Designed miniproteins, single chains, continued (2). Designs and how they scored, part 110

Each design is a single chain, and the fold is of that chain. pLDDT is the mean over its residues in the fold that is shown.

## One batch from the design tools (miniprotein)

Design m7813
Fold by ESMFold2-Fast:
Structure m7813 (fold): chain A 85 residues (1-85)
Amino acid sequence: SSMEEEARKKLEETERLLSDPSASDSERIDAIYDTLLAAEKSSLDERTEILNRLLDLVQNSSNPVEAQQIAGQAYLRALGDIIKS
């Protein structure tokens, strides 16, 4: 579906930005945030796949501690917006 393609494109953008040394922390936070929001709008199976792939990207980062902190900030922002909806 078009929603599945959108979620996969956001995940691809997140992978690109996490691997790009010129990307800012705010760009990486925004990309993870967008991926989390796309996951929330996806089916349960697709959501599970997206979240597992996102966790793998964070774990396999060249700096996992910094990647975890960036992901944590994106998660808190996404959680806040999901609760409001």
Scores: mean pLDDT 78

Design m7814
Fold by ESMFold2-Fast:
Structure m7814 (fold): chain A 91 residues (1-91)
Amino acid sequence: KEEKIEEAKKYLEKARELMKQNTLVNLMDAASYYYKAIILTKDVDPELAKEAEELLREVDKQIESMLGTEENKEIYENFKLAMELYYKSQL
C-alpha cells in the first residue's frame, strides 16, 4: 500500500518534469506517467488519484492544443484508451 503511494508520487514528479519541456513527445510521456499514478492509487489513496486525474486533464488540454487537426486528435483519443488498458494490465 505505502510502496504504491511512494511509486505513484515518483511518477507524478517525473511527469511534472516532462511537462516543463513543452514538446508533444514529452507531454505524451507525462500523460503515461499520470495514468500509472492513477492506476496505482485509485484503490489505496483516492485523493492522490484525483490529483493525478486533474493533472492528466491539464496535459490532455495542452496535447489537444498542439495536435491542431481532428484526425490527430482522434489518434490521441485512441492512444489514451490504449494507455489506460495497457497500464491496468501491467500495474
Scores: mean pLDDT 77

Design m7815
Fold by ESMFold2-Fast:
Structure m7815 (fold): chain A 56 residues (1-56)
Amino acid sequence: DLAYRAGLAGGDGAGAGAAAGMEAKDHNQFEGQRRASQAAADGWDAETVARAAAEG
Protein backbone atom coordinates (compact mmCIF):
# COMPACT_ATOMS: atom_id res chain seq x y z
CA ASP A 1 0.00 0.00 0.00
CA LEU A 2 1.66 3.16 -1.26
CA ALA A 3 -0.25 5.46 1.07
CA TYR A 4 0.75 3.25 4.00
CA ARG A 5 4.41 3.38 3.01
CA ALA A 6 4.23 7.14 2.47
CA GLY A 7 2.82 7.49 5.95
CA LEU A 8 5.69 5.43 7.30
CA ALA A 9 8.30 7.49 5.45
CA GLY A 10 6.47 10.67 6.33
CA GLY A 11 7.62 10.42 9.91
CA ASP A 12 7.65 7.66 12.47
CA GLY A 13 7.83 10.38 15.10
CA ALA A 14 4.65 11.93 13.81
CA GLY A 15 3.15 8.50 13.26
CA ALA A 16 4.04 7.44 16.78
CA GLY A 17 2.99 10.83 18.11
CA ALA A 18 -0.24 10.65 16.14
CA ALA A 19 -0.83 7.13 17.42
CA ALA A 20 -0.20 8.24 20.99
CA GLY A 21 -2.44 11.22 20.36
CA MET A 22 -5.05 8.82 19.01
CA GLU A 23 -5.56 7.62 22.58
CA ALA A 24 -7.19 10.99 23.19
CA LYS A 25 -8.82 10.98 19.75
CA ASP A 26 -12.19 11.66 21.37
CA HIS A 27 -10.99 15.19 22.07
CA ASN A 28 -8.14 15.52 19.56
CA GLN A 29 -9.55 13.94 16.41
CA PHE A 30 -8.56 17.02 14.41
CA GLU A 31 -5.25 17.35 16.23
CA GLY A 32 -4.27 13.83 15.25
CA GLN A 33 -5.07 14.70 11.65
CA ARG A 34 -2.93 17.83 11.89
CA ARG A 35 -0.02 15.79 13.21
CA ALA A 36 -0.30 13.39 10.29
CA SER A 37 -0.27 16.34 7.88
CA GLN A 38 2.76 17.74 9.69
CA ALA A 39 4.65 14.48 9.13
CA ALA A 40 3.75 14.53 5.44
CA ALA A 41 4.82 18.18 5.19
CA ASP A 42 8.10 17.40 6.95
CA GLY A 43 8.85 14.63 4.48
CA TRP A 44 10.87 12.30 6.66
CA ASP A 45 12.91 9.85 4.61
CA ALA A 46 12.05 6.17 4.68
CA GLU A 47 15.57 5.40 5.86
CA THR A 48 15.19 7.54 8.98
CA VAL A 49 11.76 6.10 9.70
CA ALA A 50 12.91 2.51 9.07
CA ARG A 51 15.90 3.02 11.35
CA ALA A 52 13.74 4.39 14.16
CA ALA A 53 11.32 1.48 13.77
CA ALA A 54 14.14 -1.07 13.73
CA GLU A 55 15.80 0.55 16.72
CA GLY A 56 12.77 0.40 18.98
Scores: mean pLDDT 50

Design m7816
Fold by ESMFold2-Fast:
Structure m7816 (fold): chain A 60 residues (1-60)
Amino acid sequence: MGDERIAYSRKVMKEVLEMEKKGASDEELKKFIEENVPIPAVKKTLLSSIELRKKAKEEK
């Protein structure tokens, strides 16, 4: 895809996933998303994903 904004958001998402795998806190992940994702709709989706992952980690 040629849209740099979409490519950048996808790269940020991959970095968030890698940070999470390396033991980054939910607060660090949320802050990174809030500061680095320029598209509000994408940011909201990624933040929701973090909340769901946090809940999944707490639940077996």
Scores: mean pLDDT 72

Design m7817
Fold by ESMFold2-Fast:
Structure m7817 (fold): chain A 87 residues (1-87)
Amino acid sequence: SSELEELIEEARREAAALSEEELARFDPEEIERYKKELEPLSDEQLALLYRAARVGLEVLEGSNAPEAIRELEILLLAIQLLLLERG
């Protein structure tokens, strides 16, 4: 759908705009592990997961759940980078 296409393009734009400092927030090995697990998914499936992870972060906003927030942030980054590589 056009909505999923817009999500894919948004994720790619966000990935392309990431600074070296933002990329260095996470262990490269950990990012690659997430990317490997996501590799079997289609672009459309990645877009749906991207949307779900963003909603999860909004729900956790202001909560004291640092591990859950960190896992969702790494997941979002891995999806963004993988979609950028496929584009």
Scores: mean pLDDT 85

Design m7818
Fold by ESMFold2-Fast:
Structure m7818 (fold): chain A 78 residues (1-78)
Amino acid sequence: MGDEILKEVVEKLKELGLEDDAKAFESLYNELLKQGYSEKEALEGSLDSIIHALETKGDKESAEKVRELKKEALKKLE
């Protein structure tokens, strides 16, 4: 179940041209799961990290697109 949402989010990040961020997301998501966080918590934490990194770099447009991706991904876990 969680591996499907991981694959979908990674693919959508790649479609946005954020291939390095997609790799960072996958690594952080898997690390949070290993630490005992839920799939929802791991998804929120990893995507929030990517959003923060993009905002810090001044990439506001990509940060907003990742926020929308986060909303849609979280709906699938409800």
Scores: mean pLDDT 83

Design m7819
Fold by ESMFold2-Fast:
Structure m7819 (fold): chain A 73 residues (1-73)
Amino acid sequence: EELKKKVEELEKKIQELKDGINQARADYLSARARAELARVRKGPEEGERFQKLADEYKKQIENLTKELEKLKS
């Protein structure tokens, strides 16, 4: 029972990390698309704002992926 509960808690944490990675990946792609669109239509200043957001999401993806790999090991 204790082992089963421990496995369920780990599976929940793994799922939370996977969901976080998927969300950050979607946000990254959205920010990248918005950066390109803003750069073309509104100019470089607006493009840079969205590019910085994309860079932050990329960092989050890397950190969450590393944490997920540790739990799956």
Scores: mean pLDDT 81

Design m7820
Fold by ESMFold2-Fast:
Formats: sequence, structure tokens, C-alpha cells
Structure m7820 (fold): chain A 70 residues (1-70)
Amino acid sequence: SLIDKEIADIRKAVEEWLPHLTPEERARVERALADIDANPDDLQTVINASAEIGVVLIHVVVRRLAEERA
């Protein structure tokens, strides 16, 4: 139940930022989401994939903020 909620929250965050991802960033989050899909009950896999997605989304947010200031 808690894992399902975390996965849903991660997918929602990815969907919100998807239009702002580069092809390379999209490939990284797609691989992370595929890892979750293959091993949804493996807490370590979910944690590792979540961290990877988090790093990508932080970079996207920083880039978008820089674009707004230009």
C-alpha cells in the first residue's frame, strides 16, 4: 500500500515534468520507472530508482529556473 502510493507519487512527478526533459533525461527516468515496474515490491530498487528520478527532476527544475531568468 505505502509502496504503491510512493510509486504513484513518483509517476505523477515525472508526468508533470515530462515536457521539460531532454531525450537523455527521459531515457534515464524511463529506465528507472522500468526498474520499478519489474521489481515493485523491492524497496531497495524503488529507493534507487526514486533517487535517480529525483536527481533528473532537480536538474530539470534548475534548468527551467535559469531559462525563466534569461
Scores: mean pLDDT 80

Design m7821
Fold by ESMFold2-Fast:
Structure m7821 (fold): chain A 66 residues (1-66)
Amino acid sequence: MVKLSITPPEGKMLSSNEIQAVVDKVGAGTVTMGLTSRNAQVTVPEKDADKVKQELEALGYKVGIQ
């Protein structure tokens, strides 16, 4: 399992529904929202991490792998 840190771009609010839709589309693991409106964390299998990251970055999010 890999933890992804997700930050919205300038001017965009963090959307848990949008993040969850990407994770579900990829078939990856669990979505856990962070304590602020500007940071979320998602735990996914290593095999799906790059695809989830790529899909979220395509939507403008900044994604860090931990």
Scores: mean pLDDT 74

Design m7822
Fold by ESMFold2-Fast:
Structure m7822 (fold): chain A 80 residues (1-80)
Amino acid sequence: SEKLEEFREYAEYLLNIAKDIMEQLKKEGKLTDEIAESIINALVEELRRRGKELGIPQEEMDRLIEEAVKKFKEYYEKLK
């Protein structure tokens, strides 16, 4: 569906922004577990907001959010 594709693209876009923020914070010596947790919480909150706005079914929204969270955590572990 068009809305599901839009939501998927938005999730990828936000994940890339979150990754860029983490890289910049690491360069500045400011990347901590607490800050990484704050970034992922903001990512999840925004994805839930947008998914509801687009009318994405709960199960599909949760699956895409879980995927984004997993990719974020994998990236963060590589930055340590």
Scores: mean pLDDT 89

Design m7823
Fold by ESMFold2-Fast:
Structure m7823 (fold): chain A 58 residues (1-58)
Amino acid sequence: SPMMQATIEQFRLLAETVDRILAIKRKHRNDPELREREIEQLVAEHRRRMAQIRAAAA
């Protein structure tokens, strides 16, 4: 099912994004402002990628 496949891909993307957030936190330990900006950019990217997965399944 395309909907089931989309759900699985969304969970995989969530795991990937969590790992990338943790990497940003380690990389910018001493720069809270840059850390926050990079996490916000990553969250925006994540939302766009999630929407793409859903659109492809519709």
Scores: mean pLDDT 88

Design m7824
Fold by ESMFold2-Fast:
Structure m7824 (fold): chain A 64 residues (1-64)
Amino acid sequence: SVLDEYRRLATDPEYRERRERELREVAEGVGKALNLPEELVEKVYEMLLDTERLVLERALAKAA
């Protein structure tokens, strides 16, 4: 279930590390598609990390 994936993101550091790599690949893909400078690619990556963390925190709080 989606909640099991969220709990795994919160408790399994190896799973979190893999997910962070996936988000970096997404940010790099967006950067290449839009010809963004590296500084903006890094900012996109940071936004993706922050957004997923906030969604995760809210989902776990509401499910507990």
Scores: mean pLDDT 78

Design m7825
Fold by ESMFold2-Fast:
Structure m7825 (fold): chain A 98 residues (1-98)
Amino acid sequence: SVEEAIEEARKALKGFDLSKLPDKVRELVLKAMKAYQEGKYDEAIKYFEEALKEARRIFGDKSPYVAFLYYMLGLVYKKRGDEEKALEAFKKAIEIMK
């Protein structure tokens, strides 16, 4: 279930430190989180996808930062009611953290 995937992804990201994120990725994450808090889910998705692209460029596809961004993207998809995309995003976060 989506709830089980969220819990597994949350456990995999235990101890993750957002403070070590590069400035460009951090700025995009903050914009995405603000949009998410304001209920602007499509805008939040756009900023998290931009952050994900930048994080992949800097750290490669298997970094904890990339896993974190997939986890956040999954949360936004769930709020938008897109359960299939949410589950796919959470699974990617879990796979990276193994």
Scores: mean pLDDT 82

Design m7826
Fold by ESMFold2-Fast:
Structure m7826 (fold): chain A 84 residues (1-84)
Amino acid sequence: MAEEKVREIALKAAKKAIERTSGKQKEVVELAARGFEALAAGDRETAERLGEEAEKLFETLSKEEQEELIKIVDEALEEAKKEA
């Protein structure tokens, strides 16, 4: 139950964040969302690869873009938790 619920909330939050972002920030969230979907399907290797790609893209963002993305994701996560 806990693992399933966490993944459900994470995917909901990712969808909200994707709708609220653009460009490279959106690409980072899309990679993270695909990683969570792969984990849910039991594909750990794909999940690890997508997570690594998301992290590397996030590191290429400016500090301001990173802070903005974190704020968007945090807000999306809180909304997803309230809807769960």
Scores: mean pLDDT 80

Design m7827
Fold by ESMFold2-Fast:
Structure m7827 (fold): chain A 99 residues (1-99)
Amino acid sequence: SARRQLERDILITLVKTGLAALDEGSTVGQTIDLIRQRADELGAQAGLTPAERDRIFRAAVRLAFYLMMGAPRSLLEDIMIRELGLSRSEAQQVIDEVS
C-alpha cells in the first residue's frame, strides 16, 4: 500500500540520519533524539499516527546501531519483519538503501 511505502521511505531516511550522526561523532543520546525528531516531523507530514511514528522510530534506532556494530543482515531483516511487518524482500530493499 502507499502507506507502507511511506513508512519504508521514512525508515530509510531515519536510519541514514542516525548513521550520519554516529559517523560525525554524535553521542548515543544525541543520535536517538535526532532520529525521534525526524520521525515525528516526517511521520506527521505523511499522516502517520503517533503509534506508527513510534514503531518506525524504534526500528530505525535499532537498525542504525546494529549496522554501526556490524550486525548480520539476517538480524536486521528479522527486526523489520517483527517490528514493522515488512516482507523479507521489503526488509532487504531497506538494507540495500542504507548500506
Scores: mean pLDDT 87

Design m7828
Fold by ESMFold2-Fast:
Formats: C-alpha cells, sequence, structure tokens
Structure m7828 (fold): chain A 55 residues (1-55)
C-alpha cells in the first residue's frame, strides 16, 4: 500500500542518517522500527532521531 511504502521510506531515511552517525541498524532492527512506526506512528522515528543527534 502507499502508506506502507511511505513508512518504509521514512525508516530507510532514518537508517541512512544513523549510518552517517556511525550507528549500524541491523535488518532485524529495521523490521522492528517499521512495526513500531505502524503501531505508534512516525513520532517513534522523531524520538530516535533526537537520541542520535544528542549522542
Amino acid sequence: SDLLAQLEQMVDDFVKLARERGIEISPAERQQLIQQVQQNGPIVLGERLFELLNR
């Protein structure tokens, strides 16, 4: 679905940003993030992004 594709893209953008910060996200962790975003919305990525920026 379009929504699922958009959520996956948001997670992939987050994974790319994490990698640029030297943080490796495994395929299993990526799947968990997709699940969390589907359950709790994109706010989950905002919280994780805030954590990455303050490392």
Scores: mean pLDDT 79

Design m7829
Fold by ESMFold2-Fast:
Structure m7829 (fold): chain A 81 residues (1-81)
Amino acid sequence: MTEEQVREALRNLRISAEEQGYSPNDIRFLDELAENPPESPEEVRERAEKYGVSPTIRNSVLRIMLLAEGLSPEEAARRIG
């Protein structure tokens, strides 16, 4: 994935999360990822834990990051658990 595709995927996730009524913590986590892009999947996990975000939102962001690193959807799913 290109950096532009990653940004688009994160924007789409943010819109979907708000429309589906995810928590203010989930929305804030996604907004802060857009402002300060994470350097690694590990940083995503650390920020998700700090914000107390839902596993669904955390795992969706991790999937986007792993796909951006060149993993297949199947490999990304295995890494997330």
Scores: mean pLDDT 81

Design m7830
Fold by ESMFold2-Fast:
Structure m7830 (fold): chain A 105 residues (1-105)
Amino acid sequence: SETEKQVKAFLEKAKAAGKEPVFVEISEDPAEVGRKMRKALEEGKVAVLVLPDEELEALRAGDPEIVRKVKEAMAVALGVDPETARRLAKLPNEELEKELLKILE
């Protein structure tokens, strides 16, 4: 897909910058997914969240369940605690960004 080509191009640029990509597959435990991504980021690597094709299509369609799981995993990956991440995942993107900046900056 075009998304795969864009991701590959980004990963090649990241490798050129000396940053190793780490692939983490989404699961029914978004907090665990986020912790794995966080570990990669703390090691100076690039964390890449992987969704199966069906879940990726659902995310593109704006399916609330998949969107929420992705937001929760990303918040945990950025260093937010699991309980707070679960709450923030319910917020619209603009409000989520504002709250993440307050917590992480």
Scores: mean pLDDT 78

Design m7831
Fold by ESMFold2-Fast:
Structure m7831 (fold): chain A 58 residues (1-58)
Amino acid sequence: SELDRLARANQLAAEMVRAGERDVERIAKELMTKEGVSEDDARRIATVAAQALTQRPE
């Protein structure tokens, strides 16, 4: 379902950010390629994941 794809995309974005990826565009491209989410959804998910990292200490 669409909700399942969005959940997987959120998990992948979080994993990429945890692995040290900071480029929102690269994260969004991976979400589109691996999970099949739309460009708009991929960009929003990537941005939120990157922003969450700035509020959490390492």
Scores: mean pLDDT 77

Design m7832
Fold by ESMFold2-Fast:
Structure m7832 (fold): chain A 125 residues (1-125)
Amino acid sequence: KKKILLITNPNSKWTEKIKSFLESQGYEVYVLQSTDLEEIKKKIDEVKPDLVILSLSGIELVETLNYISSRGIPFVLVATEEGNEAVVRNLAAATGTDRAIVLKDDKDLEKLHEIIERLLAEKAA
């Protein structure tokens, strides 16, 4: 069973929607609602996820991505709030445009699933 670690801001209303959707697709989902870099690193090392979903904004996102990349773990960048959409898109342009998605409605969860399946298949190949 594939493990997904979802890292979000504590006040994100999308956290439960993403978790419930992915669990319905057969993933084992772990959630961390924290912006603390050391707590994020610890959780990644404890869970050892097959993929990380990041819904964070700001400078700590870059440091988190460097940590994940150093471990060869695939990641997806998710924007759910208007204020971080441009930041996520700009960072995605530096890391790969196929690893970023903006969630505006429930149809975007299907697109998120397609990105996850593609990244997991690429890692297995």
Scores: mean pLDDT 76

Design m7833
Fold by ESMFold2-Fast:
Structure m7833 (fold): chain A 90 residues (1-90)
Amino acid sequence: MELTVYIGIVGPDAETARAAAEAVRERLDVEWEQFDAERNLAVLKTKAEEEEVPKIVEIVREVAEAHGARAVVTVLDEDGNVVEVVRIEP
């Protein structure tokens, strides 16, 4: 099943959020969805199969911890229903 995965990254500042998002993009095939400098928020989007989701979460966790950022991985099914939410604290 092809899932839609959103990765939201919140940094202590906008530069950190952007740097963390770029680090995720170097390790995963993800696209920019949104960048909100006033909220220190970067949002990335990708398509993944169910078996790929744990690896995506682990990479996002490693990057968030390395940058002192928070992250949320939100997984949607083909109908747009939220099937998983993983919150990552620094």
Scores: mean pLDDT 86

Design m7834
Fold by ESMFold2-Fast:
Structure m7834 (fold): chain A 83 residues (1-83)
Amino acid sequence: MEAEKAAKAAAEAGYEGSKEGLDSGEVYERSLKKALEEGASELLARGAANGAAGKVLVDKKADYEEIYKGAKDGAENAEMHLK
């Protein structure tokens, strides 16, 4: 799965979790599970989930675009460090 697809899956799950009042750790777990279900590799899924959760940790009112940017940056950073 490409980094952008992993990021979108993680951001969608993370944003919904954030709207439900989940903390950053719970957002990480939900985002990780969704990215893996969508076929992301473990490393891309972890990167995307970490990025999404990081945005929620900094701003509990972060919108979807902010969470998506975090997830995308996290997934791309994880992929780059493996190559």
Scores: mean pLDDT 81

Design m7835
Fold by ESMFold2-Fast:
Structure m7835 (fold): chain A 75 residues (1-75)
Amino acid sequence: SMQDQQRRVDLTLQVIDDLRRQGRISTQQANALRQIVSQGRTTSQIRQIAQQNGISVQQLNDSSQLLQDELVRRQ
């Protein structure tokens, strides 16, 4: 349902904020991850989002991996 999709988005955004507060990702990495949650994940969009936030694609991928690991841990 749309309500279940919204709950998943809200949980993902909360985890991004938690990782930033813990100092595990930068403010720029957190901003890039929030944009990915809203837009979807094509290779061209990932490169553009990284550039717009002043980070490398590698830094974005590293923060994405931390996000995925934390989401799995919170199951």
Scores: mean pLDDT 81

Design m7836
Fold by ESMFold2-Fast:
Structure m7836 (fold): chain A 60 residues (1-60)
Amino acid sequence: SEAQEQALLEAERIILRGILEGRGEEAIKDARTLLQKAGVSQEQIDRLIAGARAAVARLS
């Protein structure tokens, strides 16, 4: 749906900004909450979070 597509784009922006600001874990938590409220599948949320955690680990 358009709402889920917008939530995914917003989640990506939240995560990217959080990583750049040194708040990656906080941003991942916020993005997860946003995606859950938008009804994005758990599989897709888990995939996005796994990628974000890998990025945070690489930068720390």
Scores: mean pLDDT 82

Design m7837
Fold by ESMFold2-Fast:
Structure m7837 (fold): chain A 55 residues (1-55)
Amino acid sequence: DKEKAWEIALDRIIENAKKNNTPLERAIMTVKEQAKVFKASEQQLQEAIDRLKAL
């Protein structure tokens, strides 16, 4: 349940960053805050940051 919610939130953040040209540092801050809310692992957080950097 929380894992699914994290994946949905992450996909939304990445899509919005890509569509709106969100500054990378801003998108990373959003990902870090959401990771705390969803209790994402360090590996999940790093993967999310890597996906944002690859945009």
Scores: mean pLDDT 80

Design m7838
Fold by ESMFold2-Fast:
Structure m7838 (fold): chain A 60 residues (1-60)
Amino acid sequence: SAVAAAAQARIDEVRAAGWKEARALAEQKKSIGPVEMTRAVVQVNERTRAEIAAIRAAAA
């Protein structure tokens, strides 16, 4: 359906943004430290999952 296709496109954009932010944090590991980097990456991943879940729920 067109709604499912639009939802998938939004999910792909959210995933790409989350991946880009996590990658930038991983590249800064030596500057911000492994503990802070891991904490920040976990927050990005949790936010990304929540946003994807909300998009899927709205499209169902």
Scores: mean pLDDT 84

Design m7839
Fold by ESMFold2-Fast:
Structure m7839 (fold): chain A 74 residues (1-74)
Amino acid sequence: SSVELLKEKPSEKEIEEAARAVAEAIANKAGPAEMEKLRPYLLKLKTALEYNKDNPEELAKLEKLLEKIELEAL
């Protein structure tokens, strides 16, 4: 699969910052160039989904956020 993940687990602070930055870009209707700039945050969020399997609420929240962002990035 073509999915890239970070080798190191992101910290809770990094996950919060990534989610906020990406959500803000979506809310501001950021274009493709701005979304590409957020690629490091998207990688952190994807990695967080993989490592937060024992926190269903947080995992569901991050998954919904990623799906919305991926649809907008296309």
Scores: mean pLDDT 68

Design m7840
Fold by ESMFold2-Fast:
Structure m7840 (fold): chain A 100 residues (1-100)
Amino acid sequence: SIVDTLEKLLKELEEAIKNKDFEKAEDIVHSVLALLHEIITEDESLSEEQKKQLAEIQKQLQALLAGFREAKKNNDEKKALELFKEIAKLVREAIELLKK
């Protein structure tokens, strides 16, 4: 299921963050964004309110990724870690929203 796929991606993201593998973490977040886009556009079982909330999470994830790219340019590992922890929290929120 899509929820199982997102839960697997979240687990892989948390491991990448723990290992400070930011390149892998960024790739996982792109996969999450692609899945959220598919859910928002194709899943007719979701309410308009759920789609709106998922779209807001998608927007926040994109903003945090932009922040990560800036942190990467500045070699700011501490900021990169903070941003990916916020990203992981938003992915968890998306999963919880989809379980309802």
Scores: mean pLDDT 87

Design m7841
Fold by ESMFold2-Fast:
Structure m7841 (fold): chain A 87 residues (1-87)
Amino acid sequence: SPIDKINELIRELFEKIQKKVDELLKKMTPEQREAFLKKYNDLLEEYQKKISEILEKFNRGEISFDEAVEQLKKIGEEMLKKLEELA
């Protein structure tokens, strides 16, 4: 179903984010890791909310499947960029 495909995209997105976080943490001191993880948790909460809003709009028929996919891709790109900026 379309919702199953969207859920898979979200899962893959968070797996990609986690790999990036792990890569960034490897090059940090303990103090840098603590500061980064605090900022990362705030960022994660912000983007989980945005993803939930996209899912709600899609489930209500307010946006198409293609629009939901494109919005999720942009969210993924923004998260990756912001993670690099936080490091």
Scores: mean pLDDT 87

Design m7842
Fold by ESMFold2-Fast:
Structure m7842 (fold): chain A 74 residues (1-74)
Amino acid sequence: YKASEEEIEGLREAIRELTEKAREAIRAGDVRKAAILMAALGIEAAAASFAGDEELAEEARRRMRELREELEKT
């Protein structure tokens, strides 16, 4: 499998947007929404790894860990 540049860029944008929305949900105290957005971020991380962009996948996984830590403090 080889992802196109357009597919990889789409994954980067999705990861960025989901991370921001998850943080907003955590700040709002919407634990359910935060959990759903973090799950979606995990799916994008898996997609990035499957596409061969392991650095992007690792970035998404790192963002998930940060978000989980923030959520646990809520």
Scores: mean pLDDT 81

Design m7843
Fold by ESMFold2-Fast:
Structure m7843 (fold): chain A 55 residues (1-55)
Amino acid sequence: SDIRREIFALLLEIVRGSSEFLAERMKKNNADQSVIDEVEKGAEETRARLAELRA
């Protein structure tokens, strides 16, 4: 296996998890919905990229 791809996948997993955590915290603190939507879209894009990387 390509160790660089595995490291990149791990970094994407961290970014995805951090973005999801941030979105949940923002919702709990009544942050602006447009900002929450952008963070959630970023998490979904990261998830899609991770799926492509592992295809």
Scores: mean pLDDT 81

Design m7844
Fold by ESMFold2-Fast:
Structure m7844 (fold): chain A 93 residues (1-93)
Amino acid sequence: MELYERGQEELKKGDEYLEQEDYKKAIEHYKKAIELYEAALKAHPELAVELLKNMRIAYSNIALAYNNLDDIESARKAHEKGGELEEKVEALE
């Protein structure tokens, strides 16, 4: 569970920076969380629903952060990735 726990820690750091309106640091930590969750998914496919939900949250918050940075194109791409993950979660539930 180390990769999942590290992913949760990075997601939390992203949330803290987002709350502080440090959008660039928030994005960096959310991206690290996603990488860790993707690695955790490969190691523990039984956690797929939980990991995909957490990755969706991270992408949604990345989109919010990019919108606040006036990077509308990057925000749109992050939102699209979040939507793809939401569809995958719905297919598994």
Scores: mean pLDDT 87

Design m7845
Fold by ESMFold2-Fast:
Structure m7845 (fold): chain A 89 residues (1-89)
Amino acid sequence: SALEEELLARFKPLLEAAYAGDAAAARAAFAAFLDAVEALLAQDLSPEERATLRQFLVGLRRLLERLLAKHPEFREPLAEELARLDALV
């Protein structure tokens, strides 16, 4: 969906920064992604759109755990943002 494409586009900078080893850029990109998700959740989304968004965020959380398993050094810099994401799923 267009929503999933937009969310993937907003998530991509986090992955790029993480693979570049830039913890500060990764944190900033993750915070910006979460701000966009929270703004979207504040809108009048249908129950179906909310369910789709939640499923998508669960999938991204699993992708992040795979990234953190490979790069455990990002866990502490991203701890606040990971907690924010966990509150949304």
Scores: mean pLDDT 83

Design m7846
Fold by ESMFold2-Fast:
Structure m7846 (fold): chain A 73 residues (1-73)
Amino acid sequence: HNLTPEEVELLRRMAVALGLPADLPLPVLVGLAQLSLENGEYSEESVERLLAALRARGFEVPRETLARILRKL
């Protein structure tokens, strides 16, 4: 995966917001992010679903930033 260190850090923060450990290995973190997509595929629906879940936990992330990260998975 071609994630930048900043994108990896953001994924870790999102995982913590969703109740997951902060110290997950990168392959596990990426795998969980892919499981948040329907059939592992990027879609606007997947982005909106994940934004809603994060917002419900009080975590804010720009839609375009999240979409960019999910497109790289």
Scores: mean pLDDT 75

Design m7847
Fold by ESMFold2-Fast:
Structure m7847 (fold): chain A 64 residues (1-64)
Amino acid sequence: PTVTVTSLAKEEQLLPAGGVIQFESGEAALAAKEAIEAAGGRAVADAQRSMVTVLEGSVLLRPA
């Protein structure tokens, strides 16, 4: 599945499974993980580092 998430990227970018996304906060990272899983993907969130690793599915990153 493909999920659109807002990130610190300055341009729109499609990220396949295995990619890591940096967010502005741990809360944003947890919300992105929830959105990926709600769309049928799998992800791991690291709230302390404000990062999400995409394990399954694809994510479309868009600028904040």
Scores: mean pLDDT 75

Design m7848
Fold by ESMFold2-Fast:
Structure m7848 (fold): chain A 78 residues (1-78)
Amino acid sequence: SEPSPEELEKLEEIRKKLAEELKKDPLEAYAFSHFPEFERLREQIREALRQGRLEEARQLSQELERLVEEVAEEVEKM
């Protein structure tokens, strides 16, 4: 099955949020330490959706959302 436009839009929102957090100058290096992990998860989600592995994609999406939120929280606290 083809990925839902809604799901793809949600993944793009997560990516944009991460990119904006990485623009915060003094803490950018900390955020960048997690950037490869975010990109890997996003690509795995897209691939899982493309292959119809919906359950895996759902779990990965939740994991990515949590990771973005945790990194954003830590960046804000510093």
Scores: mean pLDDT 66

